# Ledger of designs, part 28: designed miniproteins, single chains, continued (5)

Each design is a single chain, and the fold is of that chain. pLDDT is the mean over its residues in the fold that is shown.

## One batch from the design tools (miniprotein)

Design m16948
Fold by ESMFold2-Fast:
Structure m16948 (fold): chain A 79 residues (1-79)
Amino acid sequence: DKGVVLIDVTGKIVGSASGLRSTPLIDLINNAIKDSKVPKNLIKKIVVGYTGVKDEDIDKAVKEAGIPDGVEVIKVNAD
């Protein structure tokens, strides 16, 4: 299973999404952004819970979703 959590500059969770192992990571990131209803520039951290995905694929999905380069990407492997 996969999950994404967005945290703002104050440390609050502002958006989240969850899905099955087969759900594309970019879809989860986009769903979390839509859930957040805040400008992307207020996002400080993104937490990605995953299984069976390479770190480079996570970084690529985060960048393709338009998350700013200054955002901390926290990767949590559930394997």
Scores: mean pLDDT 78

Design m16949
Fold by ESMFold2-Fast:
Structure m16949 (fold): chain A 86 residues (1-86)
Amino acid sequence: AEAELLSAEFAPGADGRMRVTVTVKAVSGDTTIFLLDVESGRVLASGFVKKGEEVTLVADGVPPGTVGVYSVDSGQTKHIGTFQAP
């Protein structure tokens, strides 16, 4: 399914790590959204979202580096966006 990254925000957290808040809208169908630490492949947060709805995902303790946002539906993975955690 098609999904849109609406917002990505990050705030200082404990121990030099960040809190990341991402809001995604499902456009064309139901989908599961994953936030990944791209370097490790670790799932930071995930959530299911219905067509036409929004989901807000919050991940705490995020290390500095590249965070990827992906939509997964029916075995298809789509890259939605990427941002840098400082």
Scores: mean pLDDT 79

Design m16950
Fold by ESMFold2-Fast:
Structure m16950 (fold): chain A 61 residues (1-61)
Amino acid sequence: SALEQARRQIEQEREERIERARRFAEIVAGLTSQAAGDRALDQMNKVVQQQADEQLAQVEA
């Protein structure tokens, strides 16, 4: 169904965003500090999860 396809697309985009966040956090850690990289990753993961939750809520409405 269109609903199932939309859910699958949102999940795939979430996974891709998390992967990009990990790569960016590794760059930050390499250029600055491990602590800065860890903070960047935590912040990005929180934003990615919130965006995915909002998109899923819109699809379910």
Scores: mean pLDDT 83

Design m16951
Fold by ESMFold2-Fast:
Structure m16951 (fold): chain A 104 residues (1-104)
Amino acid sequence: IEADLQELIRIYEHTLELLEKAREYEEQGNYKLAEKYKTLALMFVSVAVAEAYVLYLRHPTPLARRVLDLSVRTAEEISKAKSIDEMIEIVRKSIAELRALLEG
């Protein structure tokens, strides 16, 4: 469970790095690369939901359910985000919440 949470945090941290690269390319006026990195980040958000669901199936605990609910909410909020900066904020909040769950 703790190892699975650490893996999920790593997936979101990688998602954050991809979004930060997307923002950097957008600031440079390279909208094609910005869109590429944004798309890759969204793929990892989907992976996080799948990993959280698999965790819940293996360990149907209240903690695993909270992790699944958080991952689904994160994906929904990102799908409604109007900017890369808003997506970055959403992912940062999700990482903080997952770390809080890991620490008790």
Scores: mean pLDDT 87

Design m16952
Fold by ESMFold2-Fast:
Structure m16952 (fold): chain A 92 residues (1-92)
Amino acid sequence: MEERKRELRIEAGAYMAAAEIRKLMEEKGLSKEEAIEKVREIVRESAKGQSKEDQELLEEALERGIKLVEEGMSAEEAAAKARALGAELEAL
């Protein structure tokens, strides 16, 4: 159960990161590289004071999110998937 919960947290985080990267590109006109850098900075700040395990989870989520953006996932699709996984996590 805990392993599945951790994987769902990583997946939800990945979709949230992908959605934010795409949003920065589409709404703010940032390049993919600039949007990734901004989200990486936010993730690093959010990781401050967290456990080593939670820091690793956040970094893994960001890397998966970057890959989703590179594969062409839209901001809307990523946000929808993040919401669905968030609901599943609350049900666990």
Scores: mean pLDDT 82

Design m16953
Fold by ESMFold2-Fast:
Structure m16953 (fold): chain A 90 residues (1-90)
Amino acid sequence: EENLYNLAILSDPELFKKLRDETQARLDAAAASNPEVAAAVGEIKKAREDFLNGGDIEEQNKRLQAAYDRIRALEPELAAWLDEQTKLFN
């Protein structure tokens, strides 16, 4: 949720930045090892860019969910790590 997300960034900006950077590094490492993961990561970036350029938020969320579901199926250990990190900010 945006309110909790923004408060977390303001309270612990370095921790949040580190978590974001570690998440990106893990996704980049998985993408380097598996071209199907690389395609899913590329779809996440494209969906976000399309939204920022005036795209629909529901379409972005649908595309992001499909891409993340694919990554979770291909990289279950990374998926478990991401779920654990999500709990840290709740």
Scores: mean pLDDT 71

Design m16954
Fold by ESMFold2-Fast:
Structure m16954 (fold): chain A 70 residues (1-70)
Amino acid sequence: SAAEAARRQGIRNALEAGEKALEAAKAGEIELTPEQRELAEETVRIKETLADDAAAAEAALRALSERLLA
């Protein structure tokens, strides 16, 4: 459905933002707070699980999304 597609796209956008933030921090372009770094590292770990276990990765992405919206 359109709502499910929108949710999946939102999750993908969040993962991409996390990866870009880590890359920018490694390049010295930005400085992340400990909390921001933890979240960004978690998005990378979730993305790494996607190839091996899509269902587990999707559940973890949902949990991360709820944490970010809290």
Scores: mean pLDDT 71

Design m16955
Fold by ESMFold2-Fast:
Structure m16955 (fold): chain A 100 residues (1-100)
Amino acid sequence: EMDEILKEFRDKMEEELEKTKKKLEEAKKKAKSLEEFVKEALEILNELEDKLEKLRQEALSKVPPEKQQEAREQLLKEIDEITEKLNEYLDKLLEKIEEE
């Protein structure tokens, strides 16, 4: 069932997003400057991007050939939604660093 594959993918992406948020909070606490935090944050975000791509490939491997195009489009939409949530979270973290 394609809906089940998409749900599993979404659940795994949300799990990786929560792990990434925790890593960003730790990086914020350890950083001595905004520049140092940005450097650490970029490395953390690159790791997330690699993990999301791996999850996308795993999800696509479970989809029948005739539904591959539909699945690719839906998975990209799900990734875009996660990216928007992450950007909102990063904006809030940057505000806290500037306030402190």
Scores: mean pLDDT 80

Design m16956
Fold by ESMFold2-Fast:
Structure m16956 (fold): chain A 75 residues (1-75)
Amino acid sequence: MSLGEKVREARERAGLSVREAAEFLGLSQGTLSRMERGEMRRPPSAETLRRLAALYDLAGLPEEAAELRKRADEL
Protein backbone atom coordinates (compact mmCIF):
# COMPACT_ATOMS: atom_id res chain seq x y z
CA MET A 1 0.00 0.00 0.00
CA SER A 2 1.34 3.45 -0.88
CA LEU A 3 1.77 6.20 1.73
CA GLY A 4 -1.20 8.06 0.20
CA GLU A 5 -3.49 5.02 0.40
CA LYS A 6 -2.49 4.48 4.06
CA VAL A 7 -3.11 8.16 4.92
CA ARG A 8 -6.60 7.93 3.39
CA GLU A 9 -7.29 4.69 5.33
CA ALA A 10 -6.11 6.27 8.61
CA ARG A 11 -8.23 9.40 8.00
CA GLU A 12 -11.35 7.32 7.29
CA ARG A 13 -10.74 5.08 10.36
CA ALA A 14 -10.37 8.22 12.52
CA GLY A 15 -13.71 9.48 11.15
CA LEU A 16 -12.23 12.68 9.70
CA SER A 17 -13.22 14.50 6.52
CA VAL A 18 -10.48 15.73 4.15
CA ARG A 19 -11.06 19.23 5.57
CA GLU A 20 -10.72 18.14 9.22
CA ALA A 21 -7.64 15.98 8.53
CA ALA A 22 -6.00 18.82 6.54
CA GLU A 23 -6.52 21.20 9.50
CA PHE A 24 -5.10 18.57 11.91
CA LEU A 25 -2.04 18.02 9.67
CA GLY A 26 -1.47 21.74 8.98
CA LEU A 27 -2.00 21.22 5.23
CA SER A 28 -4.33 22.64 2.61
CA GLN A 29 -7.15 20.33 1.49
CA GLY A 30 -5.57 20.25 -1.99
CA THR A 31 -2.21 19.13 -0.61
CA LEU A 32 -3.82 16.35 1.46
CA SER A 33 -5.91 15.20 -1.53
CA ARG A 34 -2.75 15.04 -3.69
CA MET A 35 -0.92 13.13 -0.94
CA GLU A 36 -3.76 10.58 -0.67
CA ARG A 37 -3.59 10.08 -4.47
CA GLY A 38 0.23 9.71 -4.43
CA GLU A 39 0.63 12.91 -6.48
CA MET A 40 2.96 14.80 -4.12
CA ARG A 41 5.67 16.77 -5.94
CA ARG A 42 7.97 16.64 -2.87
CA PRO A 43 8.19 14.17 0.04
CA PRO A 44 6.39 15.29 3.24
CA SER A 45 8.32 17.43 5.75
CA ALA A 46 9.42 16.01 9.12
CA GLU A 47 6.63 18.03 10.83
CA THR A 48 4.01 16.61 8.42
CA LEU A 49 5.30 13.04 9.01
CA ARG A 50 5.02 13.53 12.81
CA ARG A 51 1.44 14.83 12.45
CA LEU A 52 0.64 11.87 10.16
CA ALA A 53 2.03 9.56 12.88
CA ALA A 54 -0.40 11.17 15.37
CA LEU A 55 -3.25 10.55 12.88
CA TYR A 56 -2.13 6.90 12.57
CA ASP A 57 -2.18 6.56 16.39
CA LEU A 58 -5.74 7.98 16.40
CA ALA A 59 -6.68 5.41 13.71
CA GLY A 60 -5.26 2.50 15.77
CA LEU A 61 -2.11 2.02 13.66
CA PRO A 62 0.72 2.34 16.25
CA GLU A 63 3.34 0.34 14.29
CA GLU A 64 2.91 2.51 11.18
CA ALA A 65 2.93 5.62 13.40
CA ALA A 66 6.29 4.56 14.88
CA GLU A 67 7.74 4.05 11.36
CA LEU A 68 6.67 7.57 10.32
CA ARG A 69 8.25 9.10 13.45
CA LYS A 70 11.51 7.26 12.75
CA ARG A 71 11.43 8.51 9.14
CA ALA A 72 10.82 12.10 10.33
CA ASP A 73 13.81 11.89 12.72
CA GLU A 74 16.03 10.81 9.77
CA LEU A 75 15.22 14.05 7.89
Scores: mean pLDDT 80

Design m16957
Fold by ESMFold2-Fast:
Structure m16957 (fold): chain A 71 residues (1-71)
Amino acid sequence: GPALLERLAAEALRLAREAGDEELVRLIQTMMTRDPTVALAALREILRLLREGRFEEARRSAQKALDTLDK
């Protein structure tokens, strides 16, 4: 994947793991596996929310991105 996607994913996963949010870790990993383009857009918003300590909203953002892939 592109270096930017890898950096954003690494930082988001680090913050989620430090918070003990195993569900958010799973959602991020699933997005990365299913669609890198959707993952990149979602990770920008997720990382912003995580930096603000808004873990519930970060999980909702991740779930919404995954739901967009189900058609």
Scores: mean pLDDT 82

Design m16958
Fold by ESMFold2-Fast:
Order: structure tokens, then C-alpha cells, then sequence
Structure m16958 (fold): chain A 76 residues (1-76)
């Protein structure tokens, strides 16, 4: 029912994380849950380009460049 994708953190800029996820087929404005290091963070997709997804988080996630994350796209 819900799509779960694996991606790799490419950059971190405060509350915005860029994830390399070539399988991601969502669009700007989509709601996501990102799981990293056993903790889940709600986020919003800002942009999708060339297999990269920019995600905004209301709370800064504990991520670093090179971390593997799981992205769950929420149905609306």
C-alpha cells in the first residue's frame, strides 16, 4: 500500500536533506517519513531532480552525508 524506498544522503543543509533515490517517483509537496539510525522523521518533499530528492524536516534529523535512509511516501 505505501511505497518504501532506500536512499543515500548526498547533502545536509540545516533542516533540508538531499537524498540520492533514483527510484523515487513522488513530487514536490508530498509528505514522507524518513527513517535513519532507527528514528523516524516526518518531512515534506521540496524538489525532485535527476534521482535526487530535497526533503524539508520540521526538526533537524540526525543524518550525515553517506548515511542510508528509508523513505516512506504517505498517501494523500
Amino acid sequence: FKQVLTGTVKSVDGNIVTVEAPDFKGKPGDSVIVTVKGKSYPGTVLSVKDGEVDIFFGEKPDVKVGDEVKIEVLDK
Scores: mean pLDDT 78

Design m16959
Fold by ESMFold2-Fast:
Structure m16959 (fold): chain A 88 residues (1-88)
Amino acid sequence: KDKLLELLDKIAEEIKKLLEEKGQTDLLPAFEVVYEHLKKVIETSTSASEVVGALLQMIGALEDLKLEAFDEFRRWLEQQVARVEAEK
């Protein structure tokens, strides 16, 4: 759980930096909403199912943004979903 939050924070910082470098700062509020929601669910969840649900929601949001920069992050989230489901 703690390692997952640490990795999520690191990836979120890299995504924010990339959006700023590309001049797409208008996408930051939408990304912040999705990121904060996912982080809160992971911090407050007591079940693997809640974490999986939050990760799948984040994957869907990243697909809607259709940015190639998010492909690596999406793949990482899919790996976390598989890991959490295997721990059920």
Scores: mean pLDDT 66

Design m16960
Fold by ESMFold2-Fast:
Structure m16960 (fold): chain A 69 residues (1-69)
Amino acid sequence: HMDTEINREFSGLVEEGLARGLSPEEAVRLAFERLKERSPEEFHPEIDEQEETVLAVVRNGRALRAEQR
């Protein structure tokens, strides 16, 4: 699955960013930048869509946590 391969690469890059002391949003953004640098142009639109989706989930997750409490 393309999503599985993208998620695996993405997870590794996000963990690297978090280990460097970045916020989750910064780690996500840097991970997608690095993923695009090493990915064929054909995958760039899919990667951009994934970045927007993940950032939305991170932002909504914080909002939902605040709303639940």
Scores: mean pLDDT 68

Design m16961
Fold by ESMFold2-Fast:
Structure m16961 (fold): chain A 87 residues (1-87)
Amino acid sequence: SSSLLEELIELLEEAKEAVEEGDYERAREILNKIQELLSQLAPYLSPEQLKELMALLTRAAHAIDQRDEERAIEALERAIELVEKIK
């Protein structure tokens, strides 16, 4: 569903904003919400797209846990670009 993909993009943008504000706790909470949303999105993504998105989210989570703003933003922006190309 395009509405679920739009919700995913909004959550990814919110996670990016939280990172830019230094609010890594909020960014982590938003990533948890994204992971829950992925279970609903699995039927709408190819296995390859889902694998790539999961890899980017794992990279973002690691960077957030390390408070690495640059790597967190890079991973989140790549995830946004991927989802934008799908919808």
Scores: mean pLDDT 86

Design m16962
Fold by ESMFold2-Fast:
Structure m16962 (fold): chain A 78 residues (1-78)
Amino acid sequence: TLQEILEGIEEALRTGGPEERRQAEELLRLIEEAEALTPEQIAEIEERIAALPKEGSREAVRLRLLLELARLLQKEKE
């Protein structure tokens, strides 16, 4: 769940090494970005993902993760 992800981030920031903290900070930024997305922006991201190659790009992975986080946030509000 989103709560489990947030708890994992908090633990990494408190007890993790420098690399784990860096990764946790990046994931927090993605969650903040996902939280700010409008339904129109979510639809635009879905369209962009559909146009991207299925494999290998860091940008495609980031967009897919952002979309999944936005969907989780939407479910928590409903």
Scores: mean pLDDT 75

Design m16963
Fold by ESMFold2-Fast:
Structure m16963 (fold): chain A 95 residues (1-95)
Amino acid sequence: ERREIERRVVEILLRGHREEDYAGAEERLAELAREVFGEESAEPGGEELTRAAIEMVLSLLDREALEKRLAEAGMEEEQRRLAEELARIVREVAA
C-alpha cells in the first residue's frame, strides 16, 4: 500500500531531524524513490519535490518557518496540503 511508502518517508525525515543530517535524509529519500519507482521512471523535478518535502517537515517543527515557507510558495495551496498530509502521516506513524 502507498501508506507503507509514506511511513518509510516519514521515518527517514524524522531520523534526519533527530540526527541533524539533512543531506543524509535527502540521500535516503532519493534511494527510496529509486527503489520504488525505478531509474526509468525518474521524472524531471522529482528532486525538487523531495527537497520541498524535507523542508516542509522541518518547517512543521518551527511555526515561523512554516508560515514563511507558505508565503514564499507560488503554489501556496499545494504546499499547505503537503504540510497537512505529512503532519497526519507523522501522527499515524507515532500512534
Scores: mean pLDDT 58

Design m16964
Fold by ESMFold2-Fast:
Structure m16964 (fold): chain A 99 residues (1-99)
Amino acid sequence: MDELIEQSVDLFMEMYDVDGDGVITREELLEYLRKQYPDASDEELEAGVDRFLAAMDKDGDGVITREELLAFFRDYVENNPGALESLREAVEERRRAEE
C-alpha cells in the first residue's frame, strides 16, 4: 500500500523535478505543462500551476516536497479508494515506456 503510493510519488518527482533537487518548483511545473499543453495560454498554464500548488503545497513555501506529495496521495487514496488501481496502472505504464 505505502509502496505503491511511494512509487507514484517517485514517478511524479521524476516527471516534474527536472533538475533532480528533490523538490518540485513552480517553474518546473510550468515547463512541464507548456510541453504537455502547447496550445494553452500562459495565463491558463499559470492558473493551473497555482491550483496545483494550492492543493499540495501545505506550508505555502512555493515548492512541493516529496513529503507533501506523500501526504497528498495518501489523502487522495483514502477519499478515492478506486485510485489505487489507477495509480498502479500509471506506474506500470511509465515503467514500460522508459525507452
Scores: mean pLDDT 68

Design m16965
Fold by ESMFold2-Fast:
Structure m16965 (fold): chain A 59 residues (1-59)
Amino acid sequence: QLEELVARYRQTGAEAADEVRKAKNEALKSKDGEKIYQDAVRKATERLLEAQREVRAAA
């Protein structure tokens, strides 16, 4: 149980990092770039915090 949640947390981290990288590339092309980048970072942080809470709840 906990091992599976930790594995998902690590996978979520990798996916979040990829999403932020893509958002940074899109931000460079857009006049609203800073807002796009900040939104992506915020979503990534929320996803990581949620996954971390799941691990803590299972422990």
Scores: mean pLDDT 77

Design m16966
Fold by ESMFold2-Fast:
Structure m16966 (fold): chain A 65 residues (1-65)
Amino acid sequence: TAAHRAQLDNTIESLRLGGYVESVEIEGDRIRIRLRERTPATDILVSAAAWEAARMGYELEVELL
């Protein structure tokens, strides 16, 4: 739903505003986030994003650079 997409987008934006994100790519049902670094804050936000993505049928893939 639009509400679930907005929630997912807000979680990804929180990661981006924290300066943790190098890039975000969407290919079909797959969302790939490239992280510059891993902290306890990124672990919490990534877990939230993964759960939100799964609710919408997306697979969240995270790469640490």
Scores: mean pLDDT 79

Design m16967
Fold by ESMFold2-Fast:
Structure m16967 (fold): chain A 80 residues (1-80)
Amino acid sequence: SIKEESILTTLESLRRDAERRGDTETAALLDQAIEYIKNGNYQEALSVLRQARARLQKDPALASQAIALGHMIRMVEELL
């Protein structure tokens, strides 16, 4: 769906941002979430997305990334 494609595009952008910052753990969680979404495993995707968001929320400099990920979490919840 167009909605799923939009989610995947944003998550890939956030994953690349995490890689560029050297945040390997957040990048790995986002990569896992992308694969879960591609396979229709939305509940498992939500679990790892919430973990990634919690990591981003620990750093005030990453507030925009945390907000964007919050929007993606809401969009994935609508796919359930």
Scores: mean pLDDT 91

Design m16968
Fold by ESMFold2-Fast:
Structure m16968 (fold): chain A 83 residues (1-83)
Amino acid sequence: TAGQEMLLLHQRIVAGDVARQVARDAPRDPERSRRQLLLQAGNLRYDKESRDGLLRAARLLDEGDVERGQEEARRLGDQLDSR
């Protein structure tokens, strides 16, 4: 339905905003960035690909790989902006 399409688009916009924010902020506060990614992933019930991307970035930050976590978040943000 149109309502479900609007909700999905809104969720993708918010996920993209969070991914871009994490790409900027992760070196200063990786733990806060990780928590933001996990929270947003929980809101993406219908978009498995975006949810999996957020979870991969969060895992990299949890493992201490801030540079790869930023790169993953940046890629996801760019991908979601292109739609």
Scores: mean pLDDT 80

Design m16969
Fold by ESMFold2-Fast:
Structure m16969 (fold): chain A 100 residues (1-100)
Amino acid sequence: GATLTLNVTVTDSSGNQFTVTLTVTGNPGTVTVTVTVPASASDDVTVTVTDASGNNLGSLTVAPGGSGTITVPVAPGTVTLTITVTNSGGSTTLNVTLTV
């Protein structure tokens, strides 16, 4: 399947910065989003995946040093997902397009 690695810099409410790694993998019938938060992170991170219509497809909260996976069922063809990364400092939104 197609794999995209996205590095998202997040800032906490105190101005500390760290990088969250998102690995997005497209397979026939599914997209998997794996979230990795470094042990040096100053804050928990919540990741939410929505479809192009704004429907919530999955969400998880990951603590520093942790990882987790959201698996999303998708129709074959071109899929666009919106991934929102939220911590105490606010939210960052990414649009990801995959062919599955």
Scores: mean pLDDT 84

Design m16970
Fold by ESMFold2-Fast:
Parts: C-alpha cells; sequence; structure tokens
Structure m16970 (fold): chain A 75 residues (1-75)
C-alpha cells in the first residue's frame, strides 16, 4: 500500500503537528502562536501534496521543524 518513505512522511508530519499543538497550548506570545499555526498549515499541505516525492516532503518538513524550534527558543 504505502511505501516506507511515504509512511515516514506521515509519521514525521504528525510528530511535528504534535510539537506545534503543544507550542500553541503553552506559548504566551500571540505572534508566535500565529507563526506556529501557519507552519502547521504548511505541514498539512506538504503531507497532502501529491506532486511532491516523499524525499521532497521530508526535506520541507525538516526545514519547518527547524523554524518551529527557533520560535520555541525565542519564546
Amino acid sequence: HMSEEEFEVEVRGALLLIEIAIGLKYTKNPEYKEKLRKIGDEVVAIVDDKTLSPEQKLERIDKLREEVRKLMEEA
């Protein structure tokens, strides 16, 4: 059914969305909440994008994960 790489995309995307959800619950900064919500929307869009290869999806998810971590460090 799903390739190993496609399964990894789903798992990594889901884990990043969990990190974003936790950040949204505990972050006190409204600007950081808005940025986290926008990144969450991008994660969903990337995972669901049928034109991207699993490799391209993983690369984009990794970049968004770095952005989430930078926002959480600046909080």
Scores: mean pLDDT 84

Design m16971
Fold by ESMFold2-Fast:
Structure m16971 (fold): chain A 100 residues (1-100)
Amino acid sequence: MEEEIEKAKQLFDEALEKLREAGASPGGIQTLKNAFDYIIKLLKEGKYEEAVQAAEEMVRILKLDAEHYKDKNPEIAEALQLMIEAFELYKRVAEKKLKE
């Protein structure tokens, strides 16, 4: 669990840096940080079903955004793909806990 959380944090931090470099809005970046922190909070509180649902919703939104930016701003699309990987790691952590 901790290793997967650390990997997710690394991917998320890398994605945030790439989004800033690509000209993403500070408000958009803060919204993503708030979503990430919210899922960490749910995992810490043992709300694993809610964490899975929140992570799935974020992955859904980010996939739509990445597809939208694919041809318009490939750097944003690549950063969003790293973000997707981070949220998918949190989903896997929560799913493993639900199966225990």
Scores: mean pLDDT 83

Design m16972
Fold by ESMFold2-Fast:
Structure m16972 (fold): chain A 79 residues (1-79)
Amino acid sequence: MKTYLLQAVIEDPEATQEKADEIAEALRSVPGVLEARAMVYKGKIAVTVTAESREAADAALEKLRELGYKIVNATITEL
């Protein structure tokens, strides 16, 4: 079984770790997401998601868009 890594950067000048934790929790609710993590860095939130399929990785990225966050970069890599 191939796993997929989603890496996304959200631009948020008021980024807090609490907001990052909420994002990670929302992403973990997506079917097929194995792990989700979000970290704050100077007006940005870096998001990493490990997914069991490409479709699950795409769904996680769509979830970020659905939540209304400003995504400035996103990549999906097969592991």
Scores: mean pLDDT 83

Design m16973
Fold by ESMFold2-Fast:
Structure m16973 (fold): chain A 89 residues (1-89)
Amino acid sequence: GGATITMKNLNSLGKELKKELLSRPDVSAEELGENEYKFTVSSEELAEKLIKKLLSDPNVRARPLADFTWEFQLRGEDGVLTFITVTLH
């Protein structure tokens, strides 16, 4: 088990989350484009904790896309939306 996390259109909150993920030894990161990143997480527990944190955040809107796949919209103070997809493996 592990997870894939993708982030698009990073606002200030998305950039802080990116910084947190990059500080973890069990996370690898790939830049896919301007303000677009893919993270591979070897720890399913870390990904599940992230899902729970995002589900409890008042700035986040969550939508289940499929079994083990969540889409989150993270609203910044500037009205810019960061899109986060988490898929558990």
Scores: mean pLDDT 81

Design m16974
Fold by ESMFold2-Fast:
Structure m16974 (fold): chain A 75 residues (1-75)
Amino acid sequence: MEYVEELKRLKEEGKIEEAEELFEKALKEGIEPNQEMADILTEAFKEAGELKKALEVQLILGIKLLKEAVEKVTK
């Protein structure tokens, strides 16, 4: 998972803006966010005081998980 590893590295280096750009690029390229990516970004944004962005990342993940759960029980 190249994106998870790169996001983790950027967070460790304190490059929060670059981590945000990488995540946005992944979403634009159709890459599905996972819990690990969301956790890394949520922590990075919280440390930077970007609480709205942290909540947005968790909301995107939550909507995806809910959709998958509904699809599983409707078949």
Scores: mean pLDDT 74

Design m16975
Fold by ESMFold2-Fast:
Structure m16975 (fold): chain A 73 residues (1-73)
Amino acid sequence: SVEEERARAEREWPRLVAEGLELIRQGQALVDYAQQVAPSQEVLDQGQALIARGQALLDEAEERLRRVRELMK
């Protein structure tokens, strides 16, 4: 039902956003560290991978929000 889908989205959306933002923050810190303190391709790649994972979670959160909005029209 629309009500069940909304309740699920309301429960899961803030968790996906929080996790995505935290991964982006951690990844950005590694990228900044590699660029400013100790140049390392391994650390740079790890940071970029975390940013990509965080972005994927934010994209999933946005898609879920769009689906809920579509059901409310």
Scores: mean pLDDT 81

Design m16976
Fold by ESMFold2-Fast:
Structure m16976 (fold): chain A 80 residues (1-80)
Amino acid sequence: SVEEFLKKLKELLEKSGKEIYELLKKMVDEETAEKEVKEFKEELIELINRLGQQGASPEEILEAAKKLAEEKIEELKKKM
């Protein structure tokens, strides 16, 4: 359902945003970490909107969003 899809997207945004924020706080000041998390969330929303406009399925959108989040988390962990 659309409601279930939106719930999963919200959970992904909240979980990945929190993990990225905690990693960034170890490397930069809190204000910079908050800005970077906001920019990441905006990038993720842009990806979701773009894929939706291209006719991607909810499953395809969720998978792409998960990959973007995982790649960002892995990148930050490698820089620590």
Scores: mean pLDDT 84

Design m16977
Fold by ESMFold2-Fast:
Structure m16977 (fold): chain A 81 residues (1-81)
Amino acid sequence: DEELKKLVEELKKKFQEIEELLNDPSLSHEEKLEKLLEMGVISEEEKQKLLEEMKSMKKEEQDILLRKKLQQSVEKELAEL
């Protein structure tokens, strides 16, 4: 299916751009969450929950959580194709 392949390629490109954003050391975790919201990876409700969870986390744990949320978003989008 040509349309399905196009959707998969668009999702891969979107998530690659988000992963590059998450790897940017100049951005705070709050700024990264805002960008994830702008890109439609998380909802406003999920952003608030992540901000609350991150208050008790070390920086390394915050980075892991953000990458985990990106992976969950990828899996959800692919499952809905």
Scores: mean pLDDT 76

Design m16978
Fold by ESMFold2-Fast:
Structure m16978 (fold): chain A 100 residues (1-100)
Amino acid sequence: KITVTQSPASVTVKEGESATLTVTWTGDLSKDFVVSWYKQKPGSSEKEFISSKIVPAGTTSATLTLKNLKKEDSATYYFAVKEIGSSEWYYSNGTTLTVE
């Protein structure tokens, strides 16, 4: 079982600022991973896909930097990780981003 940890749990920034989200997971360093980012808007049950990338063997961490933030970017951001060749996705507990 893969455990996914995302930091920070919450962050508040002003419009025009940037926020960096970091994710780490337990896993086999000999394996490649796919990491995907999702946004869940306040009041929505849907996780909107943002992007994904392949993380090559030797790394079990990734970062997402959100730049030029606007009030509409206020949401909970989630990370999901999957070993390449697996069908199982593991989700983080997310980061609540507030833009004021």
Scores: mean pLDDT 81

Design m16979
Fold by ESMFold2-Fast:
Structure m16979 (fold): chain A 101 residues (1-101)
Amino acid sequence: SSLRQQVLDDASRSVQDLHDAVERVSDRNSKNREEYKTEEQRLQATLELIEEAAREGIAASPPSRHPQIERDLQQAHANAEKAKARKAALALAEELARLAA
């Protein structure tokens, strides 16, 4: 029966198309995750340099300057957290946009 064979072939193709779509989403998520890790490592290295500069600044500065250096360090940490959160949100938004398209 040609009709039954066509239905089975169409069903098999649909299942394969879904499988291929899942694999593509998985591959894109893996690439996005690797890029995120690389930039996260860069942010961490930058924070370490800022922390070193803050420690040296405190050691070299009068006590009246310490609160400003501490505020600058806290702001740098807050900026790094915002950068990480924004990057995660953008990666999620990109995947959701691709799934909706």
Scores: mean pLDDT 64

Design m16980
Fold by ESMFold2-Fast:
Structure m16980 (fold): chain A 62 residues (1-62)
Amino acid sequence: MSKEELLEDAERLAQLLRDRGFDATADEVLAVAKKAAEAGEPSLGVSQMVGLALRAIGDELD
């Protein structure tokens, strides 16, 4: 996965989270994606973004 692809996926996921009212989680997704891209760890960035999104969804189910 490229850095550009990671950042685009992060922006799309963040927008979906904002639409659901998870603004803080959306900001964390973007921050994690940028950090992972800068570190050259795009796969780690994807894993962390998915983890943050699943935690937000989990709070809705509890």
Scores: mean pLDDT 77

Design m16981
Fold by ESMFold2-Fast:
Structure m16981 (fold): chain A 65 residues (1-65)
Amino acid sequence: DKEEELKKLAEELRERYSSAKIELRIEGDEVEIFVENGDVSAQLAAIGLAVDAELMGFKARVYIR
């Protein structure tokens, strides 16, 4: 359920920042969020997603390229 909620949040992010490539990887209690070709707004949104993941009990990392 928490994993599915996080996936939905990531999908909303992809819709909002369609010019950026945003990828989510979940393994156990770890979450990796990848942002490619993102402007500052997309990068901040990905950091926000990482905060949401941490609040759900995951350990989140953000990779910006």
Scores: mean pLDDT 83

